# Designed miniproteins, single chains, continued (5), part 100

Each design is a single chain, and the fold is of that chain. pLDDT is the mean over its residues in the fold that is shown.

## One batch from the design tools (miniprotein)

Design m19470
Fold by ESMFold2-Fast:
Structure m19470 (fold): chain A 81 residues (1-81)
Amino acid sequence: SRAAIIRAAGEEALRLAREAGVPEEVLRQVDRLLTQAADAPSPEEALALAGQALRLLRPHVSEEVLREIGRILMEAISRAS
């Protein structure tokens, strides 16, 4: 399902963020946004929620990690569309 594709990408994104040392409170906020993205009724809403998650992650991860997480989320939302 679309939700399953985005959810799997969200789980991988959270794994990478946790490995990069993102604080647990930030990870909880990101998890909520990515769960909402998986259940979003449109690709536009899913992308907006994923963008909010990336914004929350930005101060806590390297540019390389942020780019990889962004790639994973964007590819999943595109495939789910």
Scores: mean pLDDT 87

Design m19471
Fold by ESMFold2-Fast:
Structure m19471 (fold): chain A 115 residues (1-115)
Amino acid sequence: SMTDLLNQGISLLNQAKELVKQAQKNGYISQKVADDILGLLDEGIRLYEMALRSKDPKHIKILAEGAKDYAKSAKKLAAKHITNEQMKKQILGLLDQVISISDQIIKMAEKEEAK
């Protein structure tokens, strides 16, 4: 369901936040860049939480597109700045899953708009 995808997206973003915090604690990324990434991830979570409260497919689509853009921005910063290859791959993988989930939500919302 759309609700299941939204909850999965929130879960994946929270997992990415924990890995970013660990990367910063281990010195694999500066505090400033970690804070920038965490801010982007928090905005993505906020948009998905708003989508969970919405009954409007058009609104859910806009929120999912916004969350996708925040995930892409976080992915770009993580790819550029995380120095540990294993942790970088894990974070990028989680963000790729969020992007895929947003695309699925957008398609489902478009089908509901057509009804």
Scores: mean pLDDT 92

Design m19472
Fold by ESMFold2-Fast:
Structure m19472 (fold): chain A 58 residues (1-58)
Amino acid sequence: AAARGARLVREKLVPYTVPGSTKGPLASRLPHYTKEELIEKFGLTEEEADAVLAFLDA
């Protein structure tokens, strides 16, 4: 789960991070999103949103 979440953050969420957020750990620079926001904003499936939340909440 964590490895899949990290990959999804890198591939799906990096383009949506604020300018300059490419330095250091991505998880500490991403805003806290709900499952609904991940699905709506990033076009993730429910399963992918769960994997991203598991990674970010860790």
Scores: mean pLDDT 59

Design m19473
Fold by ESMFold2-Fast:
Structure m19473 (fold): chain A 76 residues (1-76)
Amino acid sequence: MERQEELEEALREEGEELEAALAELIAAGATDEARALLGETLRALRELVARGASAEELREVVREQLERARAALAAT
């Protein structure tokens, strides 16, 4: 229970920032890029959770994808 709650809280904060960045990409017309980035993020998170990764490892993946989303937004 506690580990899942820590993972959910770590994903909540950085996930909200990623959701906002993806929404901005969609609003800017980069829908395909937003979909690809979301799909890659979800796949990576599922694999990490399946192998028992830490909250910090999940946070690192979300942070990396957030940086990619921001870079894509700056390019559009």
Scores: mean pLDDT 76

Design m19474
Fold by ESMFold2-Fast:
Structure m19474 (fold): chain A 99 residues (1-99)
Amino acid sequence: MEKLKKVLDAMFDARAEKAKVKEEEKEKYRKEARELFESLPEEEKEKMLEILEVIENHDDEEVLAWLTRLGEELDGATLASEEQARAWIAELREAIAKA
C-alpha cells in the first residue's frame, strides 16, 4: 500500500508541474492524490498495485495488451484509445521511477 501512495503522490506532482502551478497550489494536487487513495475500496487498491507490478516488470507493448483486456473487463470507460493508454502507461512508469 505504501508503494501505491508514493506513486499517486508522484503522479499528481508531475501533473502539477505540467500545469505550471505555484508551490502552494501543489498541496492541492497532493490532497487530491490522498483523497483518491482514501476513497478507493481495498479491492480497487489491490487491483492498482497489480497494475503497477505489471507496468514495472513488462514493456509498453505487453502492458498495453494487458490493459486493453482489463479495460474490457472494467466496462472500458478510461482507455478509449491506444494513444490514451500509452500516455497513461508513460505517466505511471514515470511516477513509479520517482516514487
Scores: mean pLDDT 72

Design m19475
Fold by ESMFold2-Fast:
Structure m19475 (fold): chain A 72 residues (1-72)
Amino acid sequence: MSEEEREAIIQSARDTIAQAEALAAAGKMSEEDAQEIIALAQKLIDAVRNNAPEEEILELAQQIQDAIERAR
């Protein structure tokens, strides 16, 4: 994974955290669902920063998407 790809994933995860916080504040997402999404996005940022295997990074990204789908 390139450094550019890693930075893009980190930025996407940060955007996901900000969006989940905004949706919870607006009453459009439960605090529980927002906290789950934020926790998974934070784990993704930490995994990318710690050079975790691509398989782990992809699994965390999928878990975030699944959590967002369930929050709808």
Scores: mean pLDDT 84

Design m19476
Fold by ESMFold2-Fast:
Structure m19476 (fold): chain A 71 residues (1-71)
Amino acid sequence: ASRQLTPEEVELLNEVGKAIRKGDIEEAEKLVKEAVERGVLTEEQAKEIIEAIRKGDYEAAERVLARAVTA
């Protein structure tokens, strides 16, 4: 369901983006899992992000994050 994100939720997604840019797969997976638990990301979005970073395609991962922030 589409909804406005709180500033805290946006910050969480920003931290995911920072981890992706660092290539820190472990931290990115941890933050993505937290975002799913908080309802900020769906399991499907989380899978897309994790698959992209495991492939080294950080641009694809950040596009998924951008779509989530816009929701």
Scores: mean pLDDT 77

Design m19477
Fold by ESMFold2-Fast:
Structure m19477 (fold): chain A 87 residues (1-87)
Amino acid sequence: MITEEDVERALARLDGLLAQIRAAFATADLAEQRRLLANVDGMIDDLQQLAAQLRSQGKDALADRVDARIDAVRAERAALEAQLAAR
């Protein structure tokens, strides 16, 4: 059973991974930048699965927090994709 503490740890880990992706993206070549964008897509998929599982357990408030995080990650992805397009 997923707890609020499990969600908090998952989101904190996601924040660390996004920071690593941002740092790597700034110095990466085009092939690596595309691979990093694919990694962000995978993170979005994982968060969508987590939100769906939380809703199936009646934990709508936690699912809404995950959905808000998905929106933030999508905005970050769009910024990285715009950076790639500028090259």
Scores: mean pLDDT 84

Design m19478
Fold by ESMFold2-Fast:
Structure m19478 (fold): chain A 77 residues (1-77)
Amino acid sequence: VEPGKWSGVLFRRGDRYVLVATNSQVPPEDLANLVPSDYEVVEYFETEDPEAELRKRGLTVEHVSRLGDVTLYYARA
């Protein structure tokens, strides 16, 4: 099995970050609806390791939630 890549959308509110990651076809609108409207989109990227991308940005992962085809990484600066 070839290693799959994750599509990621990083959201920010102050010092708080949420990375919404999926390895499935999920509409961007559905991904945005998983994060409160006071969060702003910071970046779109593809990665094989969502947690490594957060660490690379100096963010600490505090919580991970699995919601069907989507994984939410809650992080802080």
Scores: mean pLDDT 76

Design m19479
Fold by ESMFold2-Fast:
Structure m19479 (fold): chain A 81 residues (1-81)
Amino acid sequence: MSEIVLELEVEVALVLMRYSIAKKTGDKELLREVVERARELAERIEEVLETRKDLSEEDKERLENAREALLETVREAEERL
């Protein structure tokens, strides 16, 4: 797996962890931060998928799954705001 894929997956995991905390605590400010960060990461992942020629099919699938999880998190978090 390329280093960029690992880095992005770690950043995604941190966003999802913050979302879990925000859901449990009802922290609306944290929910807003999660939405903003998730959108930024989803856009970065899309750019990586479009520009990087060195990604394996496994790496592409992992990034596509991560992006989908981020977009779902944005949708769910916005419904709670």
Scores: mean pLDDT 84

Design m19480
Fold by ESMFold2-Fast:
Structure m19480 (fold): chain A 83 residues (1-83)
Amino acid sequence: MEELKKEVIEFAEKLLKRAEDLLARSTNPAVRARLEQLIEDIKKLIEEAKNATSEEQIRDVVNKLTALAIELIGLEVEDRLGL
């Protein structure tokens, strides 16, 4: 449990840094607005992972982080294409 929890938190922290790095470089106001929301959602999931006491709670956090990771990839593409 604790090892899985640590891995999930480390993944979320890496995702957070990636989102923050994109926000620092992006000049697209729509991408920036979505990144600000995404960053807050990732921060919330890090806290949920830290407070998780069951494998089911960690699986829920993983599912939500996966969705945010997919959204971040979409935002990276939108930023690169100037959309």
Scores: mean pLDDT 86

Design m19481
Fold by ESMFold2-Fast:
Structure m19481 (fold): chain A 81 residues (1-81)
Amino acid sequence: MSKEEGIKAAEEAVKELRELKAKAEKEGKKEAALGVGISEGLALIGLGIGKLTGDGELTKKVAETSLENAKKAYEEGKLYK
């Protein structure tokens, strides 16, 4: 995977995380909103590391994993297992 492909995937994941956080907050799911917020932070850190290292695969993996964890937190209405 190219650096640019990984960065683009990570930026899309961050966008989805922001939308999911706003949705959770609007629905009063405070724990889920916090969990999604933490996942957004992790995805942003992964994006930063990817931009510094040029590792598109690592950047994409961190962002996708963060988004998956955030979706699970939203569905369960809880921060973490």
Scores: mean pLDDT 76

Design m19482
Fold by ESMFold2-Fast:
Structure m19482 (fold): chain A 108 residues (1-108)
Amino acid sequence: PSPLSSVVKLSPLEQKALDLLLEALEILRQMLKKEKDPELKEKIEEAIGHINSAIVAIYRKDLSSAISHLQQAISILQELLEKKPSEDLQRALSLVQEALDLVQQAQA
């Protein structure tokens, strides 16, 4: 067992944002497994990448970077939703939008 004690405590807003982003990632990963269109797969992977970068930024307390990555993820998810509407995609978008609001509140 490595003695890595995390010295960084997340605020309740940051913790809730992380929970929502992890749920969104699970939805997007399941969508990626079922997607056959390589262009749509690439866009889903880009959205996953930005959400992962936002999670890392939240853990680093770089909330401005987290906000930027979440805004990029939202833009990609909106483009995907316009091209191929789905309930799963709408849920993932809503989760990322709520996480963005919570991170913005944590920064204030």
Scores: mean pLDDT 85

Design m19483
Fold by ESMFold2-Fast:
Structure m19483 (fold): chain A 89 residues (1-89)
Amino acid sequence: KEGAEKAIEHMRQALAALEAGDLDTARKHVIEAIEAGKSIKNRKAQILFVAAALLGTAAIWYAEQGKLDEARSAFEGAIGAVEDALKEA
């Protein structure tokens, strides 16, 4: 489950960067999580990872708008979706 494990790690690093106010680093880690997720071959895991990627992208967008509570909630949702994808992969 190498892709899903790397995706979780990158999403966690993105959340840490977001909390530190480093949006460029947070965006970099969301992109790296998406790239890691491309190795997921299981259909259910792919669907969950697509949801995680959308939530991670939304978290960056909310943070850029100054909506940090919404950004944190979206990132927590993204991490949960990636963890569910790891269970299915």
Scores: mean pLDDT 76

Design m19484
Fold by ESMFold2-Fast:
Structure m19484 (fold): chain A 94 residues (1-94)
Amino acid sequence: MEKLKEIKELVEKALEAVRAGDLDRAFSLVTEAIQLLVKYAAENIDKLTEEQRKKLDEILSLLFKAVEALRAGDRDTAIEYLEKALKILDELMK
């Protein structure tokens, strides 16, 4: 759970950075969140339920889409994907 909390904090900071117009900072924070989430999945795959694995895949997909939106300079789309990722992260941490 500690790693998921750290990932959530990175995504929250990324969302704040996007809202502030700091897309470079947001990109770095989302990229770090992706790296930590991939590491978490690799270390915990045998301990995760099918539902938890599905949520993890959904979060990863949303974070990659957020990265693509940030590269395109699409702030509104990036915010939407980051907010969706945070919602699923909260569900995964229950």
Scores: mean pLDDT 86

Design m19485
Fold by ESMFold2-Fast:
Structure m19485 (fold): chain A 77 residues (1-77)
Amino acid sequence: MEEEKKRIEELKKRFAALDKDGSGEVTFDDLIAAFKERGELTPEGIEELKKIFEKMDVNGDGKITFDELIEVYKKRL
């Protein structure tokens, strides 16, 4: 569906922006750094992001790949 594809593309762009190392993987620290740069990070936001990150860490390796992020997104819908 077009809406689903659009959301995936937006996630891809956001993921690429978070992937400062160019490794194809995003750590919790990468997420925190990105939100901190935007001035959008509160203590409550950090706690929420941590819970979301832990749920998205499908492989349990402490990192989220773009593929894992997309997979979790698709399973939630």
Scores: mean pLDDT 65

Design m19486
Fold by ESMFold2-Fast:
Structure m19486 (fold): chain A 101 residues (1-101)
Amino acid sequence: SMEQLKKEKEILDEIIDLLEQSEDKVRQGDVDGLLQTIENIIEKAKQLQDKTLQKNFTKTLTEVRDQIKQGKASDVQIDIALGSITTLIQARKVVIDKQLR
């Protein structure tokens, strides 16, 4: 329905805000804040009705979270992972906007 598409778009916009917060945490060297923000994104992603998008987000974020916890993630690897999520969100928003006409 149109209402479900609008709700999904709102969730995607909330995830974008959390991704921007995560980028700030990387710049600040705040590892604990970064991990908390990534976990908040994972919880928001669980609210997505698109199961493929939800699965892709959860996989990417869980993998980067675990690498950060192990001290194995570089800033570049974190930026690539978070950037991939942003790209998928932007693509999904284009599809939603076309369906909303």
Scores: mean pLDDT 86

Design m19487
Fold by ESMFold2-Fast:
Structure m19487 (fold): chain A 87 residues (1-87)
Amino acid sequence: SKLTELHKEIIEKSKKLLEEAIELYKKTGDVKKALELAEESVNLLELPLLYALNGDPNHPLRDELIETKEELEKKLEEFKKEIEEKE
């Protein structure tokens, strides 16, 4: 399915975007931009996950979408705490 391929690409893009946000903070100290990108990384998964949970019960990436969102939300929360402790 073309939609499944798109969702796979979104999973990879979301993971990479969070990593890039953390690196941006480490290199520049730009809290606002880094948090904006980090939050965007998690938000990218919202529509694919909504589709997998409510639109297509046989979606092949359902478990991967759930696990990835939980992982990225945890990393985002840890990143926010790290920033608060430094700034």
Scores: mean pLDDT 84

Design m19488
Fold by ESMFold2-Fast:
Parts: structure tokens; C-alpha cells; sequence
Structure m19488 (fold): chain A 100 residues (1-100)
């Protein structure tokens, strides 16, 4: 189901700082690093499924969110690399879907 006010809709229109705040708020419900990455993965997948921006604009938005989230959360290089992989996967899914 697609409620009118949800995290992915907020992320679609939010600035990078607002999107990072929303992701950190959701991640605060997680009990482990694995759950945090699962939450972020689900939000990125939801964005890829619901956003209707150009692929270039979508990539730019996710890159900005990634940079801000890495800084705000104090992620290690290993954690930042994992997050980068998730962003690249979401962008690839969006580009594939947009091309269809």
C-alpha cells in the first residue's frame, strides 16, 4: 500500500539534510547495523519504485543523501562502501525501470 505521507515520499521531495534526518529517525528503530542497512535498502528501493525524476536527477539526489548520511552517521569506510553499493543498485534499478 502507498500512503500519502511516508518516508519515501518525504525523501523524494526533501533536501539531502531532511532525507538524512528521516533515514536516521527510521534507523533509530533498528537494534543492529544489519537492520539499519536493511531499513536504508528498503527506503532506497521504495524511492526507485515511486520517484519519477530523470535518472540523472535521481542519481544526484541519492549521491547527495549518501554523502550527508556518511558524514552525519560517522560511518566507517567499510560501512560507507556498503551504502555506496546500495545506492548504485537503487540507481541501476531506477534506470532499468525508467528505460522500460
Amino acid sequence: EKPPYRGDSRLADASADEAVAALLEEAAKAESTEEIFDIISRQLLALAMTTRDSPAAFRARLEAILARLTEAAGLSPEQAARLRGMVDAAVALYEDRAAA
Scores: mean pLDDT 67

Design m19489
Fold by ESMFold2-Fast:
Structure m19489 (fold): chain A 69 residues (1-69)
Amino acid sequence: SEALEKVRKIAEEYLKSPDPVVQAAAREILELIDAGATPEQLKEVAERMLKSDHPGVKELAEKILEALE
């Protein structure tokens, strides 16, 4: 689960965001990992987040997708 470890690290960094929308998105990713989400499921969630109008959420999504490559 090297990919899951990378995604967790990314989400933990974005959890430090002062923006509550970005913090909520990062928390959602961490909750999914803790619930046993697969890399494929995390990729689908990140692809949905990439369609967000929020630049911080898009950046989080891009980094997650990069980690899952």
Scores: mean pLDDT 86

Design m19490
Fold by ESMFold2-Fast:
Structure m19490 (fold): chain A 83 residues (1-83)
Amino acid sequence: MAGEVARGVVLGFADILRAVAKIALRNNPGEAEEEAKELLKKAEKMEEAAEEAAREAERLGASNREALLIGAELARKAVEEAK
């Protein structure tokens, strides 16, 4: 379960970024295009990190609470590496 929790957290953040990008593009297509592209790129990097987060949580024998923190940290790191 810990790996599923960590993966779920990372994918959840990615889904939020994708949703925000889609809403921005729908409301202001021309003005929001560059910001939406950056959000989609960050979401894609988070999706790539989801399996790593799952493996890390399982490797450490993490509790569900610890898996939430591992997922959040790897999501943050993936976004920073996307710059």
Scores: mean pLDDT 80

Design m19491
Fold by ESMFold2-Fast:
Structure m19491 (fold): chain A 89 residues (1-89)
Amino acid sequence: MGEEVRRKLVEALRQTRRDAEALGISPEALAALDEAIRAAEEGDWERAAEAAGEAARLAALDLGFSEEEAEAAGEHARGLILAAAEQAE
């Protein structure tokens, strides 16, 4: 069960990275998303969650959202990764 959840999460993160690049998201946000993908592939869920949260925060700022909205987006993304990690165990 854990390996299938990890594989699906990595696939979802890779798709998110492709979509973000197509939207013209900054290299800094894309680098944070690449870190999230690497951490998820290694099973380092805390690092994956932190990196995904930072990627979402930076992407929201790139799209013109406020700092408060960007922080909320980052926290939401972090929570989603951690919830997926709990299902992988």
Scores: mean pLDDT 82

Design m19492
Fold by ESMFold2-Fast:
Structure m19492 (fold): chain A 93 residues (1-93)
Amino acid sequence: MSVDQIQQQISDLINRVNDTISDPVRRSVVIGLYNRMSDIITRTSNGQISPDDAIQQIQSIQSRGITLLSDRPDLQSQFQQTSNQAISLVQSI
């Protein structure tokens, strides 16, 4: 997976969150987690963050997102899969 591919995937998932989460506060927080994940990937790719620091930050984002989406197993699964893909990508940089 490339940086461009995962960023497109995150964008698509943000659109899904906008369409499926009616609570504006929860929707905003989940979108914020995706945007932070995208930013971390970009900064790691540019050498601004070490891969080890990026992994720790993405794992923190993953834990928060999984908890926040515990009542939405489809969205929770997509969040977990995407964050795992992000970890794998930053490990390869």
Scores: mean pLDDT 87

Design m19493
Fold by ESMFold2-Fast:
Structure m19493 (fold): chain A 94 residues (1-94)
Amino acid sequence: SEVDELLARLEELRARETDPFRQRGLDNAIALARAFGATNPDVLAAVRHLAEAVEALLAGDEARAREHEKQALAHLIRALEDPEVAAFVAELSA
């Protein structure tokens, strides 16, 4: 599935990541995609754009990374309108 392919991609990125901030971001993205990726299209889009941003950073394309980060944030803000998603994200931040 699209969710399973995205999860495999995120887990590969997480295995290669050495920056603690990006490790936490990838762990949170994996958890969010597992919980809501199949049911919430804004969660799926936010997590996909986060994966694209991390891949762009690894390729040295900071401008492309920033554009994907902006898109990830926009989709995440929409996803947070769902109170179940908001509660889940709050628990990840605790």
Scores: mean pLDDT 89

Design m19494
Fold by ESMFold2-Fast:
Parts: structure tokens; C-alpha cells; sequence
Structure m19494 (fold): chain A 64 residues (1-64)
């Protein structure tokens, strides 16, 4: 769900010190691993499903 995806992204921002814009870009481009972020298959699928329905700018706005 969108709520679960947003909650996960907020946890990642807090834990890894990423801004909303940096996280949104990494999620949209599937580049979270470049920041040392490793996710299980279920969490990866959750974020990919969310990213397919939203632009990086929309994701960043939701996290600000």
C-alpha cells in the first residue's frame, strides 16, 4: 500500500540521513544500493510498485 511504502521511505531517510529529494530519486531510479541500502525482496517490490505510480517529484513532496 502507499502508506506502507511511505512509512518505509521515512524510516530509510531517518536511518541513512537522506533528504526527501535524494531518496525519491534513488527510489525512482532503483539506486538505493548506491547509498548502502539493502532491502529484502518484499520491501523492494513495495517500493517499485509505488515508484511505478509516482514521479520522483511526487515522492519527494509526499516525504517533505
Amino acid sequence: SDEEALALMRELMRRYGLSPRLLAQAVEADLLHTYGIELDAERRALLRAYAQRHTAEEIAAALE
Scores: mean pLDDT 86

Design m19495
Fold by ESMFold2-Fast:
Structure m19495 (fold): chain A 85 residues (1-85)
Amino acid sequence: MTKEDEKAFALSLITDYLERQGRLTPEITEKLKSLPLEEQKKVLQDIAGKTFEELRKERIKRWAELSGNPEVYEKMLEIEEKRRK
């Protein structure tokens, strides 16, 4: 996954979280888009009390449920995490 893909993913997670809490505004969305990836991850941790990686895994699990194989996605995430080291 490219840095731009991760940034888009982080933005999606933050906006989904804020929208569900009724705290999302266009101004906040624009500000989040302008932030670098590291700052987006910090914002997500501050608002959700969870890490970017934890929330990302939750979202991927929801997608995996639609494909019928959630366990396969957990293994894929572990492989990707090892490759980043």
Scores: mean pLDDT 69

Design m19496
Fold by ESMFold2-Fast:
Structure m19496 (fold): chain A 103 residues (1-103)
Amino acid sequence: SALKEEVDKIYEEIKELLSNTDLRKLSDEEYEEFLEKLLEKYRQLLTIRFEAQAAGDAELVAYTTRKIQEIVSLLESKSSDERFDEFQRRLEEVGAEVAAEHA
């Protein structure tokens, strides 16, 4: 499906961003720039998941959820505990915003 291809594209963009960035070596300013880019892509994945849910596409909802979980796991493995805690807080904020937009 076109939405699955878009999920795959966003997932690859996130993986490329993570492969090209040493998260433990970033200054606080560089880390904030990284987070802004990552959270924008995360917002796009959540939006597609809500669209899939509205369309009754349970397979695409499950697929997108798995990709999101893989991203979170990869970030945890590459981050300090403090930066991962900040990342999780920012994910919750974006999740709440997207959920409100689709309520």
Scores: mean pLDDT 86

Design m19497
Fold by ESMFold2-Fast:
Structure m19497 (fold): chain A 70 residues (1-70)
Amino acid sequence: KKEEVLEEFEELALRAAQALARGDEATARKLWDEMVRLLEEAVREGILSEEEARRLLESAQTLMDSVRAA
């Protein structure tokens, strides 16, 4: 369960970063919203703690910021 959530989150984050690199802000926004929903459901179901979800979002935000800066 937790491993599957983490793998899906990484896949969504990578796709969002790739969309941003192409200038596709709409797709990147959609994927970010999907990442947030995935983490919210994982916390609700007790798969992730709120702290774990926060750290994952921070990591993804750092990745997005680095792509935008490039």
Scores: mean pLDDT 83

Design m19498
Fold by ESMFold2-Fast:
Structure m19498 (fold): chain A 95 residues (1-95)
Amino acid sequence: MKGLGDIYKELLESLGTPKLVEKGELFITALHMQLAMGDEEAVKLAEEAIKALEEASKDVPEHADTRVLPGVYTPTSERGLIEQIKSLLDMHGYG
């Protein structure tokens, strides 16, 4: 099974591609498991992932991910993944 660092690299390679859906879901699942185990390295990767996703979303209009309600993001978009990662960190007491 791939380590969280390898999954994170695949997430970065998927930015701006249709594979972001698949790689984003895999990263969220792996991150949740590692945070539940108390892995401090998972916290660092979560923070790095948030920064990478923020940079990737810099040129994407906020409304591109919100077609129903303002501030509601598609879960597997760059902004949706940021919100999921922040929620996981908060849930596990690292916020």
Scores: mean pLDDT 71

Design m19499
Fold by ESMFold2-Fast:
Structure m19499 (fold): chain A 81 residues (1-81)
Amino acid sequence: LAEEEARRAEEETGLPATGLLFEGEESHVALQRAADAARALGAASPGPVLLVAVFKDVKGLPAGTTRVEVLEALGGRIVAG
């Protein structure tokens, strides 16, 4: 699931993408972990990288929320998708 979403993001943006799956978390916990992962990825990466966070069975998210894209090379900006 997360790997497939990362592949789609790479095809759509032309940027390297890393996919992470968050399952069964509270929405605030899942979003915080995604933000933390984006910061860590940006700190470790020499250039632009896209984090694709995929949510499954996360409590408190609207139905159909399956993907959040984060573009870390721009200072940890999060783009909801």
Scores: mean pLDDT 64

Design m19500
Fold by ESMFold2-Fast:
Formats: sequence, C-alpha cells, structure tokens
Structure m19500 (fold): chain A 90 residues (1-90)
Amino acid sequence: IEEEAKKAAEEAKKEALELDPNIPEEDLEAAGLTAAGEVYLKAGDLEKAEELYRRALALRPDFVSAHAGLAKVYAKKGKEEEARALLESG
C-alpha cells in the first residue's frame, strides 16, 4: 500500500504539471497527498487517508479533491460508528 500510495502521488503530480506547467507548489503537494489518501481510502486505512487529506487541505483549504476525499472518509467512518452503536444497543 505504501508503494501504491507513493506511485499515485507521483502520477498525480505529473498529471497536474502536464495540465498546468506553472501550477503552484502547494497545489502539486496537495494533489500528491490527495492521491495518496485515495489509495489508503480504497485499502480501508481510514485513519491514514484522513491524515493525508487533512494535510492537503492544510496546504490548500479550497482543494476540491481533498474535500471530496475527506467527505468519503467521514461517510465510511460514520457507517462503522453507526454499526457499532447498533450492535451495542441491541
């Protein structure tokens, strides 16, 4: 998963540079962090995914892809918390 996350980050940065060669450094880092977060999210590592998306938003508070990723993390965490609460109350 670490190698997959690193590869995703590098590919996202390359794609961002191809779309805009003058892209700000903060946008490049945010794109890389967001791509790495997506890899961890798909692997089910919600804590690591949340950390990476939050770091991307710390660099670029308006980074749409990081907001979307963080929302997905919260949705998945909400399901787990809801399931846990249901099991404890039943």
Scores: mean pLDDT 73

Design m19501
Fold by ESMFold2-Fast:
Structure m19501 (fold): chain A 73 residues (1-73)
Amino acid sequence: SNAEKYEKKGNEAYKKGDFDTAASYYRQAGIEYLKQGKTDKAAEAFDKAARAYLDSGDYVNALIYRTEAARAK
């Protein structure tokens, strides 16, 4: 699925230290999981996006996606 493809790309970017790219892919995975009604997987993807944003120094988006993860649960 698109969600799994984005999550895999996010994992690959994160391993390379490309935290901005990882955050973007994890965010897109979360959105795609929500479209599929997979709210637990969406929450996990948004938590990964929040951590990647934090690692990139983007504290605003880190807070936003931590909040979206909580809402998706």
Scores: mean pLDDT 89

Design m19502
Fold by ESMFold2-Fast:
Structure m19502 (fold): chain A 61 residues (1-61)
Amino acid sequence: SALLEEVKALSEEMKSLSLEEQLEKLREFIARLDTEPPTPEVQTLRNGALLELQRLEKELA
């Protein structure tokens, strides 16, 4: 699916990004997911992204 391809692309990008850039990319991805229908797949991906966002925010604080 296009959404899974976006997840794969994001994962690859994250490998070369700083913590601040990773945080920005995760915020963009969460905003992107908010435009999708609220399916179980989207909810699972959103929850995972939010947990990762929380982790990175703690590292930057």
Scores: mean pLDDT 81

Design m19503
Fold by ESMFold2-Fast:
Structure m19503 (fold): chain A 82 residues (1-82)
Amino acid sequence: GPSPLVFEGEVKLALAEIYLTLAKLAEERGEDPDDVIKAYQKAIELATEALRLFREAGGPESLIRDAEEVIQEAKELLEKLK
C-alpha cells in the first residue's frame, strides 16, 4: 500500500497547490498585498514539508519534482511582489 509519508506529503502538496492558486487569484483581483504574500508563503511552507516527506520516503521522483515546481513558482511570484 502507499507509504504514510507519501500520503501525508500528497495532502500537503495538494494544500500547497490550493494556496498557490488562491494567492494568484487574490493578486489578479488586487486584494491586500499582505494577504497575497501570506498565501504564497503558506504554499512554500506546505510544498517544502511535502518535499521533505517525499525525500524521506525515497520518492516517487514525480512527486518530488511536483513539490519542487510549486516551491519554485511560489518563490518567483512572491519575489515579484517585493
Scores: mean pLDDT 89

